# Designed miniproteins, single chains, continued (5): the designs that were tried, part 57

Each design is a single chain, and the fold is of that chain. pLDDT is the mean over its residues in the fold that is shown.

## One batch from the design tools (miniprotein)

Design m17961
Fold by ESMFold2-Fast:
Structure m17961 (fold): chain A 55 residues (1-55)
Amino acid sequence: MLEETKQRAINIINEHPDLNEQQKQQFIEEINNASSIEELWKIRDKLIIYLSNLP
């Protein structure tokens, strides 16, 4: 489940039109370094907040 959730998150980031290469790389690195589902949920929430505050 952890690896599957990581793949979904990475795919969402890679395919998101509002993120540039640098932003994608930063989020992907955080996802790859996550060691639990709870940590991935925190990263997801951070991404949602980030996207909501894009200029």
Scores: mean pLDDT 75

Design m17962
Fold by ESMFold2-Fast:
Structure m17962 (fold): chain A 90 residues (1-90)
Amino acid sequence: SAADEQKTQELIEKAYKIYKEFQEIVNYFEENPNADKEELLKKAEELVEEHLRLLEEAIKLSSDPKTQEKIKHMKELILNEYETFKKYIE
């Protein structure tokens, strides 16, 4: 339905905002390598979990294959960047 498609886009937009916050944590660590690694990893994990939750809700509402592929790509991107960040921060 049109309402489900609108809700899907709202969820994707919320996920983008969370992705930006995740990138800010990564950038903060690059500028501040002596920062509390455990605190930054915990914050990053919470953002990744919320991002994935929003995208999982979005994919269930969307019947558009193009939107589903976009969501899949967004999930793969944050998971790959999070794994890279974990290796980099150690």
Scores: mean pLDDT 88

Design m17963
Fold by ESMFold2-Fast:
Structure m17963 (fold): chain A 111 residues (1-111)
Amino acid sequence: NEIAERALELRQEANETKSVEKALEAEVLELQARVPLSDEEVQTLRALGREAVARTRELLAAGESAEAARDKVTAEITPKVAAALPADKQAAATEAIRGVVAYTLQVLGAE
């Protein structure tokens, strides 16, 4: 599976470079390999993922814990995913975005 192979490459590059953008693209491609996504849905997921990353950084900069930041970002992004994607894709998309948030917290050394 070419998409799955590219996702693995991006995951390795993200780990080597601590690139949140590469981790986001890896999560999107991993989801795309398992769930059929339109080009518009892929672009929406990238946008929501970038928003989740930015919000995570803002909450950590404001002195929130990693747990509080993760929970707040999840609460904020869940209704946006529900508005943007069909019901059968929402759970997997939310988990992909949660994966990017977790990676962002790890890269920033948040406790």
Scores: mean pLDDT 86

Design m17964
Fold by ESMFold2-Fast:
Structure m17964 (fold): chain A 89 residues (1-89)
Amino acid sequence: SDEELFQEAQEYFNAEKYALAANKFFTLQTKYPESPYADEAAYLEAVSFEKLENVRGAILVYKSLLEKFPNSKYVEEAQEKLQELEEQL
């Protein structure tokens, strides 16, 4: 289920296993695009890429979040993060 997949992704994230976390958050978004967890999964996937120092990966995911979830509570944070990360390129 989307809930079980989100929980598993959160467990990897809390264990600082960011590559595995990012993979599970991405899988949730692709298998359950209309899930109530999908916007938070996109946000945490981007954060996971930041923790991996994958700046370009984080930028792509934040841009995807803004496009797919324009009314999400994560929009303002995603915009701020996108600006900060693009200044590093």
Scores: mean pLDDT 89

Design m17965
Fold by ESMFold2-Fast:
Structure m17965 (fold): chain A 66 residues (1-66)
Amino acid sequence: VKELADYAAELAEKYAKEKGLSDTFAQNARDLARYLAIKNGVKSREEAEKIAKEAADLVYKQQQEA
């Protein structure tokens, strides 16, 4: 589970940077993805990828809309 959480965190950081977010917001996306993966007990890389995209998208929307 920790390895999948780390994978989700790394993907979220990558997705956030691809969206043009700063290092600080990319780190926030990373931390959020790790937290969500652990909290939800992610069991597959597919679930980790979904969480990574959701975390990066959430952080991006929060920056743009709030």
Scores: mean pLDDT 79

Design m17966
Fold by ESMFold2-Fast:
Structure m17966 (fold): chain A 81 residues (1-81)
Amino acid sequence: SMEQIEAIEKVLLKAYLLLADGASLERILAEIRRLSEKYNVPEEIEEEIIALVRDLVERGASLEEARAALEKFYREIKERL
């Protein structure tokens, strides 16, 4: 639904902003979980966002790579919902 798409966009934007600010992985994941609950993001999608962000942080992705990966995920999710 449109409401789900908007909720996911908000979560992804917050994840990107925290990555850009150099926040810890623990803080980023906690905020993703908090916002996913607040905006009623489906648990399956929340888990996918968590896995994506964890991978980006663990492999030391640049901010440009992180932005591209999050934007790609958002495009794919819009087609799936």
Scores: mean pLDDT 88

Design m17967
Fold by ESMFold2-Fast:
Structure m17967 (fold): chain A 95 residues (1-95)
Amino acid sequence: SPALEELREAIKAGDFDRALEIVREMARQAKSVEDFLKLAREVADILVEENVPLDKLREIFGVLADVFMEKVPPEERPAVLAELVRIYQETVERL
């Protein structure tokens, strides 16, 4: 994905403001809960591979959570949030 490669380049450059903008835009473009969670895992893989500092990883997952709260209906939020938290915890353990 061109956007995932742009994310990787921003992280390598130390441009975390740009990385947050790229993640927010990709998350907003997700068409389904399944696409959103798939994106969260793909972002997580890049964060682990590029050895992102924990504080920046938290900021990026914060952006994912913010977009999730905007896009997912209230009745689906508990299940999707639980899965996003699980992805976050697994990502932290891989750092």
Scores: mean pLDDT 86

Design m17968
Fold by ESMFold2-Fast:
Structure m17968 (fold): chain A 83 residues (1-83)
Amino acid sequence: AMATWRVTLLDEEGNPLISFDVEVPADATPEEVAKAGLKKMTGLKDEDIISIETVEQLDEDRAVVKVTTKNGTVYLLVERLPP
């Protein structure tokens, strides 16, 4: 089973910049969703990603994830969309 999530890149003030929808396994973690979305946005490879950390769980379907890459740190809002 697959789930659709919206991944939104946040600016330094927490404002949305750009969003992408990704399809991931239904049991995917927020970190896995954030990785899929960031790869879709940037074309980064797994080797370019240093760390992924959920910094805030807002509810069961929404989280803020911090991703550190070789080029710097980004914050992503990940949201599970209704089926």
Scores: mean pLDDT 85

Design m17969
Fold by ESMFold2-Fast:
Order: structure tokens, then sequence, then C-alpha cells
Structure m17969 (fold): chain A 57 residues (1-57)
């Protein structure tokens, strides 16, 4: 199913995962501030991307 998240949040989550597969809470908070989203929204996007990678492996 399509993710109902702003594309900017998904892009930020992808950038975090390109640096570290387990981004810190501080990294998530900073990325959220940069894209104008809540840290919980970015955290959910990171989890969803990690879950999708695991499901496709």
Amino acid sequence: SPMKMPIKVLHAAGDLLSEDPNPSKEQIKKAAEEVGASPSTVSKAVKALNDAIAANG
C-alpha cells in the first residue's frame, strides 16, 4: 500500500539511513526540524523503510 507520508519526510528518512542504518534520536530530531515535521513522523518513516528493506531481503 502507498505510504501516506509527505515525500520530504521519506527523503529525510532515506538520507538518515544512507549514513546510519540505526539513526540516533538526535539525528531524527534534527532531520525533522529541517523538513518541518515532528520527530515521531520521521521516526515512523525510518521504521517503515527499514521494515520494507527487511521484507524484500
Scores: mean pLDDT 76

Design m17970
Fold by ESMFold2-Fast:
Structure m17970 (fold): chain A 81 residues (1-81)
Amino acid sequence: MEEEILELTARIAERHGEMPAEEARKAAAEALAAMDPESRAEMEERVRFLADVERGRLSEAEVEAFLAALRARRAERLARK
């Protein structure tokens, strides 16, 4: 999954013209290394979801279910704090 995150991040940054792919890939690797485990897991899940959407592999119902799951987890974290 890490390599997929780095490649997708590099492609997105290059597509938007914000920075060169190599710079974006390095920045993403440093960010992943510095992230706490919970934030890293959330980013891995989001990147996997975006990759599946880009590949056209998810239906509208699956997209809606994923977003609902994210909202539920956020509500649970807020309730725990």
Scores: mean pLDDT 67

Design m17971
Fold by ESMFold2-Fast:
Formats: structure tokens, C-alpha cells, sequence
Structure m17971 (fold): chain A 90 residues (1-90)
């Protein structure tokens, strides 16, 4: 539902801000690719591999929610992004 999509977006933005990734949020809201947003976040502070994975998933939730994707697809894509970033750290 739209309510679920809006809630996912708001929760993702809140968590991104708590991680210090406000500029990455602005980049995604401006239509920039997630990889560009992640690069912006990395310029602000050091992140652990787990924090980078969480950032990637949260940014995907924001992007997909803005596109009006269904909640199930948003969660699937976010988790796929998180797993991809974690795999890069090995």
C-alpha cells in the first residue's frame, strides 16, 4: 500500500541520517545513482563493511519508494544490495 511505501521511505531516511549519511539521502532524492550516493557518504566519514551494506540497502529503499515500487520489491532489492556490499568486503 502507499502507507507502507511512505513508512519504508521515512524509516530509511531516518536511519540514513542517524548513520551520518544526510548528503547521500539528498543525492538519491535528486535522482543520482546509489553508487554516487555511497561515494558521497564515504567522503563524510569512515564506515564499517556492515554500515556500508546497511547504507546501500537504505538508499535502495528510498529510491524504490520514490518510484512507487511495492513494499515486497523494495525489501527484496534492499536486501540484495546489502548482500552485494557485504560480499565485496570479503
Amino acid sequence: SMEEVEKLREEAIKELRELGAEQAVEAVLAGKPILDALAIARQQREFTPEELARLAGLLMRVKMALQGAPPELIERQARAMERLELAKAK
Scores: mean pLDDT 83

Design m17972
Fold by ESMFold2-Fast:
Structure m17972 (fold): chain A 92 residues (1-92)
Amino acid sequence: GKLNFELYEDGKLVKTLLTDASTDEQIREAARKALEEVEKSGKTLEVRIDGTGSMAEAARAAQILLDEAIKRGLRVTVRFEGLTVTLTLEPP
């Protein structure tokens, strides 16, 4: 399925990182952009991943983002909310 990534700060939409994309390379690029925004701002941000009805695709994208965040030393909390996966990204 196609994936939508949105970046939130304090419950407000800051940036749409990815819409209607499906390749691992596109997902990794969206993840990198989200992590750069956390590092740049020094703030806790949330990424919401909607798999457009596919929890498996959303979970897979969340795993890619989680792996990249851990490499950068960020603290991550993952939450499953219906068909959406939310990752809370805390700067190191």
Scores: mean pLDDT 80

Design m17973
Fold by ESMFold2-Fast:
Structure m17973 (fold): chain A 94 residues (1-94)
Amino acid sequence: MEPKELSPEETEKIKEEFIKTAVEGYKLNLETGKNQEELGKKAIELFHSLPTLKDQLEAAIRLAEELIKLTEDEEIREILEKQREELKKLLEKL
């Protein structure tokens, strides 16, 4: 069993792929009205592949920011903004 090391560059690429996949799922959900469960699962797998809790929180915060930009619904935007603030508080405690 070889220790799996991710470089900072590889970690950033996984974060970008996670955000892109989750955003694509969100957009398709808005267009079709159907839950994009397959894309959601792929995004979660990418998220769990991130090497540290800090990397996961940073990725989640960036995703929330992208979803806020795409959201026209004020109630959903408010929920996303609250979630982003909670994630930032968790990151500050690390």
Scores: mean pLDDT 79

Design m17974
Fold by ESMFold2-Fast:
Structure m17974 (fold): chain A 116 residues (1-116)
Amino acid sequence: AAATEAAERLGRIASRVAQKYADKIVEELKKEGKDIRDYADEISTAVSAAALVELLKNWDRVAKEAGLTPEQAEAVRDRVLAQLEDILGLSREEILKLTPEQVAEKARERMRAARA
């Protein structure tokens, strides 16, 4: 029960942050003259990466607001870092030096490099 409620609160926080970056990335694509429909996967990946980095940069506050125990906070933070390492192909140390906007750009670059 408590773990489920914490996960739901964390999900709501993450969704609000993701929406902020979705709007920014969509606006950038429009300025580039790109059709959003052709870039849905790139947008989704960049938005997720940017949102996760913003959560990590504010982690103590986010974990407290979500009502995570110290053990839950550590486990979730580790999983978020592992997900970002997979998305970006960068080390945790390198990722933590980047802004959310820089992470979005690197996620888009990696997605473009991986496509035929």
Scores: mean pLDDT 81

Design m17975
Fold by ESMFold2-Fast:
Structure m17975 (fold): chain A 95 residues (1-95)
Amino acid sequence: PLQLLFDYALIQIWEAVAKGDLETAKKIAEDFVNAVKRYLEKQGKPKEEIDKFVEKLSKYLNELIEAFKTDRRKALEIAHKLYKEFFNVELPDLG
C-alpha cells in the first residue's frame, strides 16, 4: 500500500511543480508524510521506526521537489532510484 500512496503523491507533486506552484507541491508532500505517519501508527509500529521512516521520506520528497525545478527527467530518475532504495531496503517487515 505504501508504494501506491507514494506513486499517487509523486504524480500530484509533479503536476504542482509543472504549474510553478512550489507551495502546493510542498503541502502535498507534507500531507503525504502525515498520512504515512498515521498509517504506520494504526499498524502499531514503534515511534522510533515511524520517526526514522517519515524523516527519510520527508528528505526524499524535498529532494525530488528541488530536482523538478531544474530537470524533470533527472528528477524522475532520482525518484525511481531513491524510491527503490527507500521502500525495498529501508522498510522493516517488507521482506
Scores: mean pLDDT 71

Design m17976
Fold by ESMFold2-Fast:
Structure m17976 (fold): chain A 80 residues (1-80)
Amino acid sequence: DIEELLEKLKEVEEELEKFVKKLKEEKLPSEEQVKKLKEYLKNSTPLAKLLLEMYENAANGKIDPELEKLFEKVEEYYEK
């Protein structure tokens, strides 16, 4: 059921936010933060992997137009 998957994804997002906040508090170098985040998401859902890529791109200060278009399509799918 998609509803159960969304509930689990919400829990993963909450855990991810908590984990990212903890990494920031540790004052680790950005490279180490990304490493730990990748390890955390290694066996996560495909959507969690997409969120990781967004965070990596934001940290590098670059915007990926192809990734933006992909997210626009996903948003359009959920809006309809």
Scores: mean pLDDT 55

Design m17977
Fold by ESMFold2-Fast:
Structure m17977 (fold): chain A 55 residues (1-55)
Amino acid sequence: MLSPEQKKKIEDELKRSIALNGKLTDEDIRAAAEATGLSVSQVRAWLKEQKVRFS
């Protein structure tokens, strides 16, 4: 779904947000979407795919 470059940007942004806030929020997902040029829905879809092991 996402390019390797977009995936890395999302991971880096989310790691930063987790380090600052201790958890992911909707605001963190929005920030990742803005950083990657993707929609919030696309970032959420990617996170859902990555977190099928959690959920």
Scores: mean pLDDT 67

Design m17978
Fold by ESMFold2-Fast:
Structure m17978 (fold): chain A 95 residues (1-95)
Amino acid sequence: VSSIVNNMMSQMSSFQSSSTPVLQSVVNQFMSQVRSYQQMYQSGQISPREFVRNVMTSRTQSVMQGVDNGVPQDQVQTFSQIVTNAVDQIVDYIS
């Protein structure tokens, strides 16, 4: 699970650096939330399933913020796809 999360965070960092300033702000907030959830997961406070739930909730919030702030649809889709790919891998791993 940690390797999948680390790969997602690396992809987000790369994506953020090539994004609009508005999307960079949204992605930065999302990454901060994921880091908090990752710390809780690493300390044993939450399960892999609870981690997935929290990440998916943060994804939904970030997508809505992006749309509300006029981020291009293709960039919102790229962000969503990075998160979805990572979540799918975690869900498959814990199933």
Scores: mean pLDDT 80

Design m17979
Fold by ESMFold2-Fast:
Structure m17979 (fold): chain A 73 residues (1-73)
Amino acid sequence: SAEQLAQAEAYDARGREALAAGDLATAQAHFLKAGLLYAEQGRTEKAAAMFARAMELRDQLGGRMAALPPDIP
């Protein structure tokens, strides 16, 4: 629905804001949520882009937090 697509865009925007603030964990979670919403709406290319961003951030977090797992909402 248009409402769910708007929610996905909002999560993408929040993810970018978190990334600008240096909050990689929050950015990763928001990009993951945006990707899931895009996937549910059949927006496969946008979903793939969101998941790619989330994976890149996950890899950065893994390098910084070898002994501490991220909080998974």
Scores: mean pLDDT 79

Design m17980
Fold by ESMFold2-Fast:
Structure m17980 (fold): chain A 81 residues (1-81)
Amino acid sequence: MPSKEALQKEVELSMKLIGATVDYIAAKKEGDKEKQKKALEEQSKVLKEMSRIRKEEVGDEDLAKSLEEEAEKLLKEAKEL
């Protein structure tokens, strides 16, 4: 059962993820591959932190693993740009 503090941290990270996603969409419209790469790397970092909170604060190891896998996928996409 998640604590109020864990839920508040997840909301903060969700807002950061939204910001990085907006940056990615803007970079994609401009055709700027370097900015797209940076936005994907930022999304990956936020997802890894979300995974840590899920694992350590909530005990949801399955969701934590899914978040880490998504972060790895985005990092691989960024590396290929």
Scores: mean pLDDT 82

Design m17981
Fold by ESMFold2-Fast:
Structure m17981 (fold): chain A 61 residues (1-61)
Amino acid sequence: MISELEERIAKLQKERDELETKFNELRKQNAPYEEMSKIYNELKKVDEELRKAQAELEKLR
């Protein structure tokens, strides 16, 4: 259970870092709202899942 949560957190953290990097690059380039919005929505979804997984891990430790 704990190892599964740690694995999930690692995967979500990697996905978040990739999306955050892409979002920051698009923002720096003044990308269109449509492109920014897509990445922002994906980042928010990953952040929410990461927050939930970290909260579950915190309860177990």
Scores: mean pLDDT 79

Design m17982
Fold by ESMFold2-Fast:
Structure m17982 (fold): chain A 78 residues (1-78)
Amino acid sequence: SEKLKLAEEAEELFKKVAEEALAAGASYKEAVEAGLEAVREKFKDDEVVQLLVEAYEAFAAGDYERAEELGRKALELI
């Protein structure tokens, strides 16, 4: 449950940073990149959050197989 809580906090940080970037006139791509960077830096020591960041980056790059593998691995750790 503690790992789930950290993942939820990371998702909330991502949404906050991305929404603030969009409100400031950033593109969707720039907003997503800003959100992912904020999460990567704040939760650098959390394995589950880092796996989720990598999964989102793989998904954004069109590598759906890698995104699924990384997401599944994160789920196994919580």
Scores: mean pLDDT 80

Design m17983
Fold by ESMFold2-Fast:
Structure m17983 (fold): chain A 85 residues (1-85)
Amino acid sequence: MKVNEESIKKFKEAVKQAEKDYEANRDELVARTKEILRKLAPDLSDEQIEELADTIAWIATQLRYIGDVIDEEIKEEKRKKELEK
């Protein structure tokens, strides 16, 4: 029971770290994403590219931190299974 609460706490902390990193690096992440989007979707307006780039950069940052937590949880479960042998 408490193990599930600990996992949820780790996810919440990962989200907080992602938000902090996004705020610190937003300009660089958004600029890079805009450049890619202009190449892939030239029909989009500059305003649409800016809004979409911000959203994509935010999601990518969130997934990076959340993905790390998921990977660690999988590794931890593998370690527990190894000990149960």
Scores: mean pLDDT 75

Design m17984
Fold by ESMFold2-Fast:
Structure m17984 (fold): chain A 104 residues (1-104)
Amino acid sequence: SDIIETLREILELTKDVLKKLKERNFSQEVIDAVETVAKSLKELIELMEKEKDEVMKMTLLNMAHGAVREALQNAIKKADEEGNSELAEYLRKVLAEIDKLVKS
């Protein structure tokens, strides 16, 4: 699969989750955490699309991956604290998929 396309699909799913959280008036802390995940994913996609040099692309990907991973871990923690086990499971699945892509 195209890594960029997979990241775009994850971003769109994250945006849909974020919209649902806002509609249901979930805590601002959970909303902010998921928004940070969406922002980090968007920035990663933009870096992957813009960079043409393969060595620099991998360097930027690894740097961006760190930020996305941290944002996901924070969002998982906030979801768990709020008792939203379904959201926490979804975010853990997203984290595992992103880790797999970067290690490929």
Scores: mean pLDDT 77

Design m17985
Fold by ESMFold2-Fast:
Structure m17985 (fold): chain A 77 residues (1-77)
Amino acid sequence: DIQRQIQNLLQQSRDLDLNSSRLSRQTQDLMRQYDRARRQSTDDAQRLRDEMMRTSDQSSRLSQQAVNLRRQADQLR
């Protein structure tokens, strides 16, 4: 049971890291779009900024959850 619990926690942590990485890439893409919008037009700039902030925050939260799950798995060793 303990070994299965450790494996499940590590799997969940891995899934969270993958989702965090995906959101981080989206944030980088939004940053590039935001920079272009600032130079060409401000019409989309605020929307892109808000999206960038949201994806950045979500990525950070998922990364923190992944770290917490790894710590829990480590405690069960």
Scores: mean pLDDT 83

Design m17986
Fold by ESMFold2-Fast:
Structure m17986 (fold): chain A 84 residues (1-84)
Amino acid sequence: SKLASKVTALGILATALGIVTGKYDEANELLRHVLKVVDSIKNPKDKEKVIDLALERVQRAVDEGDASLLPEIKAEIDKLKKEL
């Protein structure tokens, strides 16, 4: 499914972030947090909105090689969930 493919892509990006930054535990913690938020949402379109935000933000963190952005990404995801 489209959602399952995006979840796989997020896992790949979290691994890439760990590789480029050396912050494997922080990258994996963000991945687990995003998946927990997605699992708590009932509407498939809203699940996709959360995954799409996570994909965009984690891709940027990978491109910049900057794990210091991870707490901000977590806060944005938590804020989006409250607005759904």
Scores: mean pLDDT 87

Design m17987
Fold by ESMFold2-Fast:
Structure m17987 (fold): chain A 68 residues (1-68)
Amino acid sequence: MEKEELKELLKEAGFSEESIEAFLNGASLEELAKIEGVPVSTVRERVSKALTKYGLKRAKEYLKKKNE
């Protein structure tokens, strides 16, 4: 799984290293919003932007496993 590539793109999207680690460990968007001190809508936008750059095919594989 290309977690390191996704991690780098999340960093580029403005997430802290703490938020990225939490996200990869299955943290909810609400938890990420709390870590970053921003609304959940802002976290959702940043995740969407990162996943668009990562590549839809690879992102789908990661999200399938994360959301199950």
Scores: mean pLDDT 72

Design m17988
Fold by ESMFold2-Fast:
Structure m17988 (fold): chain A 94 residues (1-94)
Amino acid sequence: SPVVEEFERLVLRFYLTLADDPARVAEELARFRKWFEENRAKLSPEEAEVAERALALMEEAARQLDAGAPVDTVVARFAAGAQELGRELRRVLE
């Protein structure tokens, strides 16, 4: 699905921004929120639930950075959550 491929690219883009340029994380979070609002109706209920969980992980990562958490710690926590979501998405797409 083109919508699911765009979802995966946005999650990867957020992860790379979090790791390499954390000052731009708020911009990538806003981009994902806009994409989700515009594309929610194109997602199945199960795909939408995975996207909502991805948004929650991104919001938590941004909040942790704002609270002064070390970037490496925030990256590791986000990566762990994203790996779990990747497994759930694969089950939904099967």
Scores: mean pLDDT 86

Design m17989
Fold by ESMFold2-Fast:
Structure m17989 (fold): chain A 73 residues (1-73)
Amino acid sequence: SMREEALKKLREALEKLKQRDIVGALKYISEAYRLFLADPSTSQETKQLVFEASRKAAMRDIEGAIRLLEEVL
C-alpha cells in the first residue's frame, strides 16, 4: 500500500539522518510525503509532521527532524 511504502521511506530517512546525510534524508522524506499526499487515509496531522520534519532537516536540525519522524512511525 502507499502507506506501507511511505513508512518504509521514512525509516530510510531516519537512517540517513542518524548518518548525518541530510541530502539523502530529504530525498526519502520527499518521496514519503508524496505517497502520504496521494493516500486519502493519511491524516492531516501525519502530513504536517512529515512536512515539518523536511523543514527541520533542511535547517540542519537533525534531532528535531528525527523526533518528528518518530512521531509518525
Scores: mean pLDDT 88

Design m17990
Fold by ESMFold2-Fast:
Structure m17990 (fold): chain A 70 residues (1-70)
Amino acid sequence: SMALINEILEKVKEMIEKGEVTPEELAEIGRLIRQLSEEERKELGKRLKEEFGLPEDPDHALLTLYLSSH
């Protein structure tokens, strides 16, 4: 749902703003992403790229976010 995409984006924004990502937070976002349909994953990827400059692939975006905080 669009609500789930927005929830994921808000969590990503919070992680970027604090400059810190815990393994628990990463696992939770990954769990939410796995609930998305293929079309919703594509929409999420577009927004991650446009709003945060992250990779368009959500799994690569999460890895990038994690590595940048460690």
Scores: mean pLDDT 82

Design m17991
Fold by ESMFold2-Fast:
Structure m17991 (fold): chain A 72 residues (1-72)
Amino acid sequence: MGVLVVAFTEEEARELLKRIAGGGHLFKGSEAIPEAVRLAQRGEAVGLVAESTEDKIEAINAGVKAGARVYV
């Protein structure tokens, strides 16, 4: 199963990725949510930097629906 970390800052996302998966791909912004979720669904370790609470909720819900392990 892939990993999706969702944070409000790049620093937080990188620290979570490092702790949980030893690193991974990092994306930023709502436009990257589909790509981040797709990679996590394929078994990759992925971080997404959400620029709003609404984007963070969208990313979490999409990640869970895709069967990724979601961390916040």
Scores: mean pLDDT 86

Design m17992
Fold by ESMFold2-Fast:
Structure m17992 (fold): chain A 60 residues (1-60)
Amino acid sequence: AEAGYRAGKEAGEKGGVGTGAATGAGFGHQSGDSPEVGGRMGALAAGGSEEVGIRAARVG
């Protein structure tokens, strides 16, 4: 549980950083909009990943 909790938290944070950048670029490319909006959505996804990882580790 503790190992999973730490792994989930760190994976969410580190994955979120990469995902935020990649998602921002993807959204900017697809919608023809600024990557700013995609970057924000990536950051929100990062927060969700961290929380999900922590919760899954704690309850499972």
Scores: mean pLDDT 50

Design m17993
Fold by ESMFold2-Fast:
Structure m17993 (fold): chain A 85 residues (1-85)
Amino acid sequence: SMMKLIEEIEKHLLEALKYAKEGKFEKAVEELKKALKLLKKLNAPEEVLKELEEEIKKLEKAKSVEEAIEEIKEFAGLVQDFLKS
């Protein structure tokens, strides 16, 4: 169901944030990539998917926990905007 996909996306976003707080940026990136795959199954527009991919690239370049958290929050904001539309 769509509701279960949304729950899985939210779980991956929370796991990404947890890993980022622990300095595990590669694992945080993996969780965002899992969320992105689920968003593709929800037929998110290509423009939204491209923005999400750019946020993942920024996270891959993050040099601090604070920077990683900011990129994950931006990713989560884009996800919430799509889910409300």
Scores: mean pLDDT 88

Design m17994
Fold by ESMFold2-Fast:
Structure m17994 (fold): chain A 71 residues (1-71)
Amino acid sequence: MRKLSDEELEAIREAAREVLTPEQLAKFDEILASLPKPLTREQVAQALREAGATDEQIQEIFDLAGKRLGI
């Protein structure tokens, strides 16, 4: 699996701000800060799950991030 670019990771974080509660977002940022970079999409999805995001929220975040990146 390919590592995410800084631009891809920032697009995911922007999408997470729109989809997650403030509490989920804070926990997500804490988990991401603890992980060695660069990150894979699977590692980011796992961090979202550990932050309490639902599968529906995770899917919406990746869909929104893809739209921001023009994909």
Scores: mean pLDDT 80

Design m17995
Fold by ESMFold2-Fast:
Structure m17995 (fold): chain A 96 residues (1-96)
Amino acid sequence: SEVEERVEAGVRLVMDLLRSVVGDSETISLKEIRDAMAQRIATEARSEEERAQLEAEEAFVINVFLGVSTDGSESLTMEEIEEVLRQTFLEALEKM
C-alpha cells in the first residue's frame, strides 16, 4: 500500500531523529531530549543559521514527544512513540 509505505517512511524518519538525540536508550524523556539537543547545539552549531536549524529540530522532537505524552508522562518508551506515530500518520493520510 502506498499509504502504508508513506506511514513507514515517516515513522522511520522521526524514530531515526529521536535515536540520534537519545542514542541507544529504549526510553526517552523530555530532559534527555533537551540535554542532548543543548549539547548538540553548543558543539555543532558553527553559524546562526545552523543554530536556528538545530533549534527547529529540537522544537520538532519536543512537539512529537508532547503529542505522544498526552497524560504528562516524563518518559516514554521508543516502542510507545513508534506505535503512536504510526497510528497518527495513518489517520492523517486517510484524511488527506
Scores: mean pLDDT 73

